Designed miniproteins, single chains, continued (3). Designs and how they scored, part 43

Each design is a single chain, and the fold is of that chain. pLDDT is the mean over its residues in the fold that is shown.

## One batch from the design tools (miniprotein)

Design m9461
Fold by ESMFold2-Fast:
Structure m9461 (fold): chain A 79 residues (1-79)
Amino acid sequence: MTLEEKIKQALAEIQALVKQAVDAERQKDYAAAIAYLEKARALLEELLQYLQENNAPQHVIDATQQGIKELDGLIESLK
């Protein structure tokens, strides 16, 4: 699997989880929304590690790290 294929697959999975979190939030199911966001965060951390191990461009690493911080803020806002 190429680096690009791994990134594309991971981002698609993360986006699906974020969509499920948004759908849960609309139903006022904040516990489910938090669970989906925490799962998305774990996948984003896994992607960050993979990017660092494979010497991905710095701007991609920075964007991934920023995404994790934004997800952390969103999770805390729902608690």
Scores: mean pLDDT 84

Design m9462
Fold by ESMFold2-Fast:
Structure m9462 (fold): chain A 80 residues (1-80)
Amino acid sequence: KLKEIEELAAEAEAKLKAAKSDDEKRQIAKDFLDKLGVDYDEAVAEALEKLKAKGNPVTTELVVTGSMQIAIERALKEIE
């Protein structure tokens, strides 16, 4: 349900803000995507393609946040 997705997203954002390393950020994103039933590797691949298409630098933060946004979009489409 929408509320569950919002709660999971808020929790993941709080954890990312507190994260001390790139590995922690990747693990937080992976756990978040797993809870939403979204494949991490597929979401990361899509995020990378979007970053490259815009000519943006490929950084861990942009890839991690991009993969989480893709997971939220997929979960919302499954509800509706």
Scores: mean pLDDT 79

Design m9463
Fold by ESMFold2-Fast:
Structure m9463 (fold): chain A 78 residues (1-78)
Amino acid sequence: GLTGNEAIAAAIGAALAAIGAVIDVELGGDVEEALRVAREAVERAREVRESAEGKAKETAEFALRAAEEALRRVEEAL
């Protein structure tokens, strides 16, 4: 399972993927594909948060909030 630095990397990666989906929508990309990416990113950040402890959990919670905000922005573009 993910622990310590692996959990931090996974959570940050998920947040970055969700932010990338927002950028894709801003550039006139496929909103449905961006929505799929953002939803998968939120799900990944949640999984990491549930299994992580200490600093990794704090980072995962931050990443989850960022991914959820990104998902909301993509949904507003529908």
Scores: mean pLDDT 85

Design m9464
Fold by ESMFold2-Fast:
Structure m9464 (fold): chain A 113 residues (1-113)
Amino acid sequence: SMEELRAILAEIEKAAEQLLGHAFMLHLQGIISEKELHSLTDGLLSLLNALRKAVEEDDRSSEMIERIRQLQKDVIRRVAKIAEKVGELLRKRIEAIAKRLDSLVQEFIQLLE
């Protein structure tokens, strides 16, 4: 339902905000570059915009679903590159948030199908 899509989108937005918060702190600490921070920010914004458009326009097309899948894969790859640069405890935290984001986007896709 549209209510379930909006609820999952809200949880995806929370996970994205947590990832951006970690990336911003890593940039302030000099662990990641400005380019890496911008790359993750752009990837997350593109994913969120596609998910928002799917909800706002009730777009359940195969083209929209495939676009969301590709944007999801790109975000997970960008997070993985950042996670490689951090110590074990923070890596596990970032990977847990990324896994939750990945699972929520997969649930969102299943509701579109």
Scores: mean pLDDT 90

Design m9465
Fold by ESMFold2-Fast:
Structure m9465 (fold): chain A 74 residues (1-74)
Amino acid sequence: SLTELSEEELAELRELFERQLAELEEYLAANADPPLAERLLALARRIAEALLNREPRTAELQAEADAINAALAA
């Protein structure tokens, strides 16, 4: 499970997240309005950091995800 990751596994996961965030940034630059792209990238980065720190996702992160989903549906 994510909470049982070793230090070595966390380092590998960090590198994977850095690559995925770079790809997401490029995708959003081509496919989303700049304000929405910034919000989505910031949320993804915060989720990655929470996972790497083995912390549960907060209500604040969920509320932000819900707000972004609402913006995408509009």
Scores: mean pLDDT 69

Design m9466
Fold by ESMFold2-Fast:
Order: structure tokens, then sequence, then C-alpha cells
Structure m9466 (fold): chain A 57 residues (1-57)
């Protein structure tokens, strides 16, 4: 995988939720979920996308 892909906001959110569900670990949740609601705002999703080189469309 080249890491050169694009995600919709919904797909990125689903990937994050799926990752948290698969790990099912309180430590991992604490690292990524600062609010404790298991969700991320659009601004947070955009920031993650830019950090990992993912294009949101």
Amino acid sequence: MDGDGYYTREELLEAIEKFLSAMNSPLVEKLFDTDGDGKYSDAELEKFAKTFGITLR
C-alpha cells in the first residue's frame, strides 16, 4: 500500500470507530478519545487526515 488514498469524512470516522471497536482497550480509547464519547468533530477528523496524509473529499 502506497498510503496515497482518499477518504470521505464518513469513511475516516468509520475507520476510527472500527479501530476502537476492534482494539476494545481502555488505554487505546484514552489516547484517542479525550472526550470519552467515542466521536470526533469535523475539525479533528481534518487534522488527523492532514497528519497522516489522507485527503478528505
Scores: mean pLDDT 60

Design m9467
Fold by ESMFold2-Fast:
Order: C-alpha cells, then sequence, then structure tokens
Structure m9467 (fold): chain A 77 residues (1-77)
C-alpha cells in the first residue's frame, strides 16, 4: 500500500528511479521525519512567495524517492 503515499503520478516513477535524487537516497542516510518537516516548510515558503516552484518540486522529488525506494524493496520479493 506504499504506492498510496506517492505524490507524483506513476509515469514520473520511472524517471525518478533513474534520477540522481533516487541514487543519492539509495546510497545515503536520510531521515524520513526530517524530509517530511522540510517539505512542509518548503510548502509554506512557496505559499508565502519566498521560494520558486522548482524548490517545491525538488522537495517533493526527495520525499517520493524515499517512498519509491521502499516500494522497490517490496517488488524484489
Amino acid sequence: DLTKYLVLPKEQEDNLRKSKIYEDVKGKEIDPEKLQKELDQVEQDYKNGKVSPGTLRRAILERDSRVLLAIEEQKKK
């Protein structure tokens, strides 16, 4: 049921799996709670006009990379 937590559409999953962000998440220690808090902060900053749509997109990509990595572990079984 982890697919229900993805923000990006299914078509973007293949691109994300091949992306630098996905590779970085695979090889690096990332705190999911910190990523969630950072996304929430970036959304607030975007709503207040302090950050670009690109910054918001990057935050979403990092979150979905974490979720997608967990889904890949399920698919290996």
Scores: mean pLDDT 70

Design m9468
Fold by ESMFold2-Fast:
Structure m9468 (fold): chain A 95 residues (1-95)
Amino acid sequence: MRVLVTGVSTEKGAIAGARKAKELGATEVIAASRSKNLADLFKGAKIIEEESGARVIGVARVESKEEAIQLAKEFGADYLIVVSPDGEVVEVIKL
């Protein structure tokens, strides 16, 4: 199962997204954020791999929920997980 997680540019967001992906049984994750700081995106992707046990297959910058939904569909994700920078799971969308 493949999922896209948005909001992974913070440690708290990445941990929350990773835990939710693991609960859903994700084996592949696309890590996404609004951040223009690529180092924060790569750190978030690493946290997701470590916390979820899933393989991160892509890293993406998205500016909106609409872009995240389109990207998730293009990558064949089963779910979109939206997390806040403070580590709350805001929304889980089945695609």
Scores: mean pLDDT 86

Design m9469
Fold by ESMFold2-Fast:
Structure m9469 (fold): chain A 68 residues (1-68)
Amino acid sequence: NIEKAKEALKKGDFRKAVAYLTAGMIIAASDNDNEELAKVYELMSELYKSLGDEEKAKYYKELAEKYK
């Protein structure tokens, strides 16, 4: 879930962060919860920024804006 993903990101545990964000994305998409989906994409953007992947960070930031 989002809270666990934030915790993993804060600890630098990118493997767990990806797992929690992917699970959160699937659940939010299944529930048609656009607000939650936007939040997941925002955290994915932060994850990829931390990894130095600016292109993926921008991609997920743009997705987050679409679902807000």
Scores: mean pLDDT 82

Design m9470
Fold by ESMFold2-Fast:
Structure m9470 (fold): chain A 78 residues (1-78)
Amino acid sequence: SPSLEEQLEAFRKEAREVYKLDEESVEELVELYKRLLEKENLEDLKRMVEILLESAKKNPEIPQEEIDRLETYLKKVK
């Protein structure tokens, strides 16, 4: 299994390169993701997905299928 550090770096790259987030948003998402990986925290998970959805809707490179997936995931975590 990938290490925690490797998982966080992969997520940081995706947030920066795919979602085109600014550095502050990237670090906020990485911190939320780290807490999620270390603890079952549904509130942090929900917040992370909400941030990703907001960014995905503003980025035309993100396919509608991914947006639908994030919306479905957010609905299930509620």
Scores: mean pLDDT 75

Design m9471
Fold by ESMFold2-Fast:
Structure m9471 (fold): chain A 70 residues (1-70)
Amino acid sequence: MKSEFGKLVADIARNIAEKLEKGELTPEEAARLLQGLASVHPLFQKAAEAAKSGNMEEAAKLAREGADYL
């Protein structure tokens, strides 16, 4: 069930994933932004870890998966 707050966070996470897919974020910036969402869902913590390791495709995928749970 989607709360209004959950929908807003989901939109932010999807926007981050889109920017990652387009190469508009550095790994450092992506990791910082995703770490900010880590308290909302554990998939965002995993996405931040993927971004730190340079796996931008996995980071984007995990961010989208986390958004789908909100």
Scores: mean pLDDT 80

Design m9472
Fold by ESMFold2-Fast:
Structure m9472 (fold): chain A 94 residues (1-94)
Amino acid sequence: ELLELTRRAILAGASAGVSAIGMSVGALSDAKYREQFLAGLQRMNDVANEIEAKAQEIKATKDVAKAKELARESEELARRAMEEYRALMAEAKA
C-alpha cells in the first residue's frame, strides 16, 4: 500500500531528526563541542529534507515498485545519518 510506504519514509526521517536533537542537548552546554554538534545537526537537517522529498515522490507515484525503492532509500539515508552523527558526538566527547 502506498500509504504505508509513505508512512515508513516519514517515520524514518522523523526518528533521525528526534535522535539528533536528543544527542545534542547535553553538548550545547559545553562551548568546546557546540560547533561540532551544530555542524552535525545541519547535516541531519539536509538528510531530513531529502527524505521528505522522497516521501512526496512516494505520494505522487502510482508505481508500487518505485515507491518501495524510495522508502528503502529513505530508511538507508536515516540510518547512515544517525551513524555519522553518533560518530561525530563520540569524537567531540573525546
Scores: mean pLDDT 66

Design m9473
Fold by ESMFold2-Fast:
Structure m9473 (fold): chain A 94 residues (1-94)
Amino acid sequence: SLAELKEKIERLSKKVEEIGDELRNGADEKELVKKLLEELEKLGIKIEVDEDSSLVEITGLVQKKLLEELIKRGETSVQASLDKIEKLLEEMRK
């Protein structure tokens, strides 16, 4: 559902913020990559990356994938809402 997708995005956003803070404090990027990949696995988010991928690359691919999924679900919702408004306007003109 869209609500489940939004919850996954919120949980991931909090994890990315934590990882960003650790990186700024001099944490090892490869260890942070492992933490991010573990969170993605727990959330059931599949992306085509390896252990040699940078934190920036992984984060970018995840954001792109989640945005594409959100747009796909959002487009259906937006189209349904627009059709509902159009039908209401036609009914009001009678």
Scores: mean pLDDT 68

Design m9474
Fold by ESMFold2-Fast:
Structure m9474 (fold): chain A 111 residues (1-111)
Amino acid sequence: SAPAPTDEQLAAAGRGIARGFGLTDADLAALRTPEEQAALVRELLTRLIDEGAAALARRSAEGAERFRRRGEEVAEEAAERARAAPPTVRNTLLILAEGALRIAEVAAEVA
C-alpha cells in the first residue's frame, strides 16, 4: 500500500547495501563494463539471499528453499538488467536496490 520508491530513495538504499558489504562509491565507479556491473549485482543479491534463507530456515526449511529458488530468479533478472545498462554508480545502486526490494517481497510472501 506504500507508493513506489523514488530513484533517490532506491539509490540511498542501494548505497546502504553496498556499504554493508564494505563497498564505497569509488569501488562502484571502478566498474568498467556492464558485465562487471552484472557480476557485482548478482554477487551482492546472492549474499542477501543466503542471509535471508539462513534466517527463514530457523522457522521453515521448506520456506527457506522456496525463498532461495525465487530469490535466485530475481538475482538473475537484476544481473540481466545490469548487463544492458551502462556501468555507472547510479545504475549499479538502482538495480541493486530494486533487486533487494523484490527479494524482500519474496521473503514476506514465503514466510
Scores: mean pLDDT 88

Design m9475
Fold by ESMFold2-Fast:
Structure m9475 (fold): chain A 84 residues (1-84)
Amino acid sequence: MSKLSEEERRKVWEMLDEVTEISLGIMKLAVAKSANAPEEEIKKLEEEIFEKAKEAVKKFDPSAVVNSLEEAMQKLTEIERKLL
């Protein structure tokens, strides 16, 4: 039940790597803000974190999949209603 195959373990490690990169990015941003780093540097760090987070949510967050399915089901229901 709680066993993971080698392939599943690799996938979990890939997910953890992405989460770790986002966490490190947030730490770097916090340090940069505390050190009054140039606004350009802060903006670049924020952009990097945002893109990483967006990609991770798209890949790993099941809630994003659920929301997409909900939207698809709503559109199908509207089509069915339109067909009498």
Scores: mean pLDDT 66

Design m9476
Fold by ESMFold2-Fast:
Structure m9476 (fold): chain A 111 residues (1-111)
Amino acid sequence: VSSKSTAMSDETKEKVLEIINEATDRIRKRVEEVKKENPNDREKLVKVLAEALVEETKRMLEKLKEELTPEEYKLVVDSELEIYKVNLENTTSPELKKALEEIIELLKENE
């Protein structure tokens, strides 16, 4: 991609959205499956959600890094960082807070 613009192309934006949505869908499906098998095990659900968030975010960032230029990748990482900071502010679970903090550190390391 030979763009010297700070803004991403519409095609690149669509690709980014697809990658992010795939990661989100995988997390959701994994949590729903565990909840269906263990409806009263809240501790297990939270642990699986925390693990899935970290694992799928790492996968998402790896895919984005392969598909985007370094400049475009930084723009996406900056946007994701803001989203995860908001999620952290709205989270009360210690395990989920720890996972979100790990994701924020991972995003910062890739900035």
Scores: mean pLDDT 79

Design m9477
Fold by ESMFold2-Fast:
Structure m9477 (fold): chain A 73 residues (1-73)
Amino acid sequence: EPSLEELVERARAEIPALVEEALKNYKTEPETELVFDTEEAKKILELIKNKDGEGLKELLEKMLDERYQAALA
């Protein structure tokens, strides 16, 4: 079974512009870390399977925003 990291790398290869743009908008530090739980990983896998670059971008932006807001709280 492919790992989440493998799926993310595949998404970067297959939908690189959208993934890069989503990550760029939340670049606050030299390194940006995306930590996904099992449910989030499943959702990302489904979006990659469906080649839904816009949905993947929106999901990544939402996850990064939620984590950023949580860090401020």
Scores: mean pLDDT 55

Design m9478
Fold by ESMFold2-Fast:
Structure m9478 (fold): chain A 80 residues (1-80)
Amino acid sequence: SSEEERRRRLEEEIFRGVARLAIAVAETLVTRQGVPEEEARAWLREVLKTLLRERGAPEEVIEELDDDEVLDAFVEEVLA
């Protein structure tokens, strides 16, 4: 139904919003709080992995975020 389609779009928008907020927090930790980039990246990785699990992504796909290049590509896609 159109209502189920609207609900799915809203859930996707909320997911993207939360992911964007997590990215903004990680950037703020580095740029304003002086947290090492590696530590902020590790925190962001775990937050994004948790969000993907809640969305029902397969664990094999989630574990790909352990690769820094994959994480960076995901961040760029979320911010696009």
Scores: mean pLDDT 83

Design m9479
Fold by ESMFold2-Fast:
Structure m9479 (fold): chain A 70 residues (1-70)
Amino acid sequence: SELQQIRKEFAQLVKDAMARARELGNEELYKEIVDLVNKANIEMDKNPEKAKEILDEFRERLEELLRKAE
């Protein structure tokens, strides 16, 4: 249940970030978000016990990318 909640939050963050990149028309930002998503997925698959920590780091990195793309 905890892991399911983390995965739902991750999926929502990805969806919102992709939507914002599309609104900005920023292809470079979209590619950076895709790279970040792929790295987070690999890390969560490798270390599922650290899924919450990985989600929190992903959120911070994502917020930084979105701030710089304004």
Scores: mean pLDDT 84

Design m9480
Fold by ESMFold2-Fast:
Structure m9480 (fold): chain A 74 residues (1-74)
Amino acid sequence: MELSEEEKQAAVQHAQQLLDMLRRNYPQLSASLLQQFEALVQQLQQAQTTAEFEQISARLQQVLDQIAAEIASQ
């Protein structure tokens, strides 16, 4: 099944805004986690199928969970 371009663009835009917010408001966050998040956003932009989108989104959620845990521990 083809991925909705509108849904993909909305998800990418939201993820970019979140990344910018995290970089601005949490400068003590692990650079490796922020780099992983950025790489996954780029992969999300290149997703062509629903399956790819779902796999990348699941990985983004895992990285976000790790970022949230790091913020909570500080």
Scores: mean pLDDT 81

Design m9481
Fold by ESMFold2-Fast:
Structure m9481 (fold): chain A 87 residues (1-87)
Amino acid sequence: MKSMEEIAQEAIAFIREKVEEARSLSAEEQEELLKELGKWMEQKMAQMKAQAEATGDWATFERQLREVLRAAQEAMAEILKHIEALK
């Protein structure tokens, strides 16, 4: 089973990859990508929560969640800015 740190690092890496991918996509494809990212993030957050429940280490969960959410927020801002530019 992966640690919360490993799950968070995978999440951050995937978010960064998808932001770069979004730069070459149409507005419709970018909307699909945002939906895909949302579902994937929900799954990764659930995995981190399961680890916190198993270990009782909610402090690590909170720290890693903040890091992932910060990366996601930065990614969403970049994608939304690109979508707005396509209008």
Scores: mean pLDDT 76

Design m9482
Fold by ESMFold2-Fast:
Structure m9482 (fold): chain A 95 residues (1-95)
Amino acid sequence: STRAQFLAQMAQLQQQMIQAIIDGDFDAVKAVIDQIIALIEQVMTDQSLIDQIKALADEALKEIEANRADRLRVMSILNRFMAKVLQLVEQEFAS
């Protein structure tokens, strides 16, 4: 149930990110990414995987800042970020 609950919470946060982009609220996008990191730190135990996810978040936020006027590009950046995060999350639960 813990894995299923975690993945459900991650899916809800992804939907909140999509809505924040639609609304053009980049402060809300950052707040959702911060919530994703907090959830990961609560659930995951592999510090190397957590540190990789934090580095991906820092990279995604820098790319979003550089591309704030291009909503489709911001959406693409966040989709790639979420895909990479979910791969690392799956690695934790598969081990």
Scores: mean pLDDT 85

Design m9483
Fold by ESMFold2-Fast:
Structure m9483 (fold): chain A 65 residues (1-65)
Amino acid sequence: MSKEEVLEEAKKYLEELLADPSISRREAFMQTTKYLMDLLASYSTDERIEIVGKWSVWLAEEYLK
């Protein structure tokens, strides 16, 4: 899976969790971040930092304004 595919997978997972009315926004964000970290387990530390950084910026711009 490419770095771009990992980010897209995490975004899709977040959208699915946010569509569930039984899951709070906080819980959806926390579960998706954990899922992203699990997807990144085979990546180098530098690549994980880059991808998590991009994820965090996207999350802040879309949902935390």
Scores: mean pLDDT 80

Design m9484
Fold by ESMFold2-Fast:
Structure m9484 (fold): chain A 87 residues (1-87)
Amino acid sequence: SMEEQREKLIEFLEEKAKELEEKYPELAKAIRDAVKRIKEASPSVSLDQLEMMVAHEIAKTAEKIGLVEEGKKIMKEIGEFVKELLS
């Protein structure tokens, strides 16, 4: 279900933020801020729309702190996870 897919995305993102906390705390914060927005989002918002929102928060933060390549790697991992959920 869309609710189960959303819950799995949240769990994946929370684990990713935890992994990044020590080395890239600002990117970890961007992911947690995105998770908060997913939790507040209407149930009618699609998984693709939630992915775009997460990607936007990570890209914005990565650009500000000069870690564009690290941000791209994280966004790719999230995109691959969402693609797997939608399969």
Scores: mean pLDDT 86

Design m9485
Fold by ESMFold2-Fast:
Parts: structure tokens; sequence; C-alpha cells
Structure m9485 (fold): chain A 72 residues (1-72)
């Protein structure tokens, strides 16, 4: 359902945020990470189907992972 997809998306974003908080990012890395999450949340909020929510969540996690890969 759409509701189940939104809950799964929020859990995935929460996991990415928890992993990020465990690291010592630079201000620029922190800004890039928060920007990726913010853009992703807007895409999830705009989604009208479960498939759109899942696609937006997957894209958001991928963008967040790209920033995390630059943080030791």
Amino acid sequence: SLADAVLAAQAALGDAWARFRARAPTPAQAQAFLRALGEGQRAIDAAKTAEEVRAAADATVAAAEAVLATVP
C-alpha cells in the first residue's frame, strides 16, 4: 500500500541519518547530505503511488550513500 511504502521510505531515510550521525563529516559534507535528504523527502511527499514512493526512496538512499562514501 502507499502507507506501507511511506513507512518503509521513512525507515530507510532514518537509517541513513543514523549512519551519518555516527561519523565526523565536514560542514560541506553535512550540507550535501542534508540537501540529498531534503530533496528526497520532497520527492516522497509529491509521490502519489507506492511505486513512486519506493523509487524516490531508492534515489534518496543512493544520493545519501554517495555523500557517506566521502566521509571516513
Scores: mean pLDDT 82

Design m9486
Fold by ESMFold2-Fast:
Structure m9486 (fold): chain A 87 residues (1-87)
Amino acid sequence: AREEAEELLKEAIELVKEILEEMGFTEKAKALQDSAERMLADPSRQPEVARGLAELAKFVAERYEEVKERAEKAAELASKALELLEA
């Protein structure tokens, strides 16, 4: 369960990072990468990261129609990871 949640969270982080980089938000993409590295080092932070990532992805989906589909997918992955981490 935890390993599955970690893989889903990695996929969500990578997808949001790619979207942010494509949109020119390089600093925010770097912050997500740094957050992913800290999450892997400290599993206790994974639920907080999953929640924040789901919120960020939803925000991007609402404001940027060109990336809406991919951002919604990232939000779904992060939300599913959160469910598994809280089970």
Scores: mean pLDDT 79

Design m9487
Fold by ESMFold2-Fast:
Structure m9487 (fold): chain A 100 residues (1-100)
Amino acid sequence: MEELEKKIKELEELGKQLRKAVEEKDFEKAKEIAKKILEIVEEVVAQFPDNAVLQHALKVLRENYKKFLESTDFKEQLEYLDKMDAAAAVAMATALELAS
């Protein structure tokens, strides 16, 4: 529980830093932060391999992460970030419920 709560706080801070990096056009920093977000969610989902909601959320996160990396349009990058944020939020909420 306490470790999961720390990961959620880290993800919230990383999400804010990622959006700021994209707004500042620092795409290299944005890629590094997005990768770290993905790695944290993957670690959490790996603890619950039989949970279909977590597996689906990770799939959505990975698909939008790939599209984010391939996009050269600022508006599209923000749309993919919003979808990544939503997927990560679903994963964290589901993991908290399972850990409770």
Scores: mean pLDDT 83

Design m9488
Fold by ESMFold2-Fast:
Structure m9488 (fold): chain A 83 residues (1-83)
Amino acid sequence: MTELLSIEVEIVDENTIRVTITLKINGEIKTYELTIDLSTGKLTIVDKETGEEVGKEIFDLLDEESQKKVETAALKGALELLS
């Protein structure tokens, strides 16, 4: 069972936003940082505790509502940066 606990968005630089998500996966709290480089289109996902890069499969752990919340947060960050 996976629960989305929090979403935080920050502007890292002129082309980069970071979305930090905190999940509860099978009773464990996990925090992931999604770094989106708007100049290259590159998405990098990192486990904040270990610093290890993980794949897009973490999104498969989220329900449709939680995925939309993360996507909406990322879009708002990108629009703020581009404004």
Scores: mean pLDDT 80

Design m9489
Fold by ESMFold2-Fast:
Structure m9489 (fold): chain A 96 residues (1-96)
Amino acid sequence: MLDPEMQEEIRRVSELTRRETEGMPVPAQDAATTAVLSGVLQGLDPEEVARAVGEALRSRQQEYLERVKNGGSLVQIGHEAGSISDKIVRKLVDEK
């Protein structure tokens, strides 16, 4: 069972991650939120991990939006965004 403080932290982290990924396709935002929450639960700073993930995904934002416009796979976009986000979280956990 999560401590009440952890439940509030999850809510705050989810909101922060959605702000850092604002303007991206929903599957990319959802994948980023899941990865950031995983990192926070592993003891990473919420602001740092959300910023790092958001920054990495922003470099891909135009590509993702163009792929959505051209009828590209939302599942594939979510998978790719999740992979990038997981890699960033893993790097930050290893540097802790």
Scores: mean pLDDT 81

Design m9490
Fold by ESMFold2-Fast:
Structure m9490 (fold): chain A 83 residues (1-83)
Amino acid sequence: VRSITVVGPNGEKVTVELNDDGSLTDAGLANLAALLQKDLGLSEEQARRRAEAMGPALAALLDEGRTEVTLEEVERKGVELAI
């Protein structure tokens, strides 16, 4: 299990835990989904799906040695990966 801190647009911080394969743990998924619901106004289902899709981007940022990233950086990395 690896962890990274994600900072939302309002400065809110959540710890997101990842499995070694880049998938989110249940706790990491819940924390990231809660941030997305609050800051982006997404429904619970939309936030969970979006958080799951961010797993590869978070894993890539961790591989770069990042320990704290903004939500915008995560979204930008996800676009770069184009999976």
Scores: mean pLDDT 81

Design m9491
Fold by ESMFold2-Fast:
Structure m9491 (fold): chain A 73 residues (1-73)
Amino acid sequence: DREAVLAEAEIGVLELAGAVAKRLGDLEKAIEYYEKAIEKAEEAMERFPEYRERLEEIKKRLEEEIKKLKEEM
């Protein structure tokens, strides 16, 4: 499943970029990366139901992280 592997890789890279931005204190950029990761996860869940549970967990984690960052801003 080449497309699912690529989607997971994109989500992972965006999540990592968000974590790096957060560590550097760029909360706005961190939120931007996390939101992009969520968009990719939602797209992947619709296209690859077999990965839905794992992707849904990732999405929930990212949504909670965004919520915390917005409350801190």
Scores: mean pLDDT 83

Design m9492
Fold by ESMFold2-Fast:
Structure m9492 (fold): chain A 107 residues (1-107)
Amino acid sequence: VKVVKTLTEVQETKVVDFLETYLKSHVSSLAELQSSPVVLATLLAALDLGLNPATIADVLKNSLPSVSIGLALHIVGSIIAEKDKLKTELASEYAKVEAQLKKILES
């Protein structure tokens, strides 16, 4: 599946750098990632801004210990499949992270 990128290469790099730093500082394991509303909202906001699912999988692999690319792709696929539910359940967390990511893109 070819994903149409809506972000410039510079914007994609800024979001990737932010996500890797954010994940390394907020989660120490896959279980913490999957159970953290703020982290799930952050990944969902990045997807909605046009970041490629494969790029987010690479971020997960690079940021978390013991996460294979196959597992990372499965996690991203699960977030995409449940995105409407996640946006509803995590609306306040999503809004805060979306605002933060937009500020990063504007710099």
Scores: mean pLDDT 76

Design m9493
Fold by ESMFold2-Fast:
Structure m9493 (fold): chain A 57 residues (1-57)
Amino acid sequence: GPTALRLVARELGVSEATVRRAFELVEQGRVDEAARLLGVSRRAVLGAVEALKTLRL
């Protein structure tokens, strides 16, 4: 939800829209592209996606 997006965006220093776009890329299997978009490692993107899934539910 919005709270999960806000927390991840703040942690990564990006906008909520950027986090949402990166999440969509990961769901499409485009993890490396999501990592480049966020300026972080592949591992960090996977961790952020796990956090979004946990906080969204």
Scores: mean pLDDT 73

Design m9494
Fold by ESMFold2-Fast:
Structure m9494 (fold): chain A 94 residues (1-94)
Amino acid sequence: SLEEAIEEIIEILEELAEELEEQGYFDAAKRVREIAEELRKMKEEKASIEEVVKKLDELLTRHHAEFSSQLSEEALELVVEAYRRIGEIMKKAL
């Protein structure tokens, strides 16, 4: 279901934020948690799958550009892998 897909995406984002925080990237971790919080709000508001996908694409594209300038190659690989997992969940929900 869409609700289960959103919950799984939030879990992936929270795991990513914890990994980034453990490596000392506190600002990046905070931004990832902000994305998770936006998704929680959309879930509570019963947003459509189209609205959720559009919002995720917008947020992930924006923050990926910021992350690529701030993070090490190893930390950026964690972000890329999380985004890949999120993309797979979104494809299954669509």
Scores: mean pLDDT 80

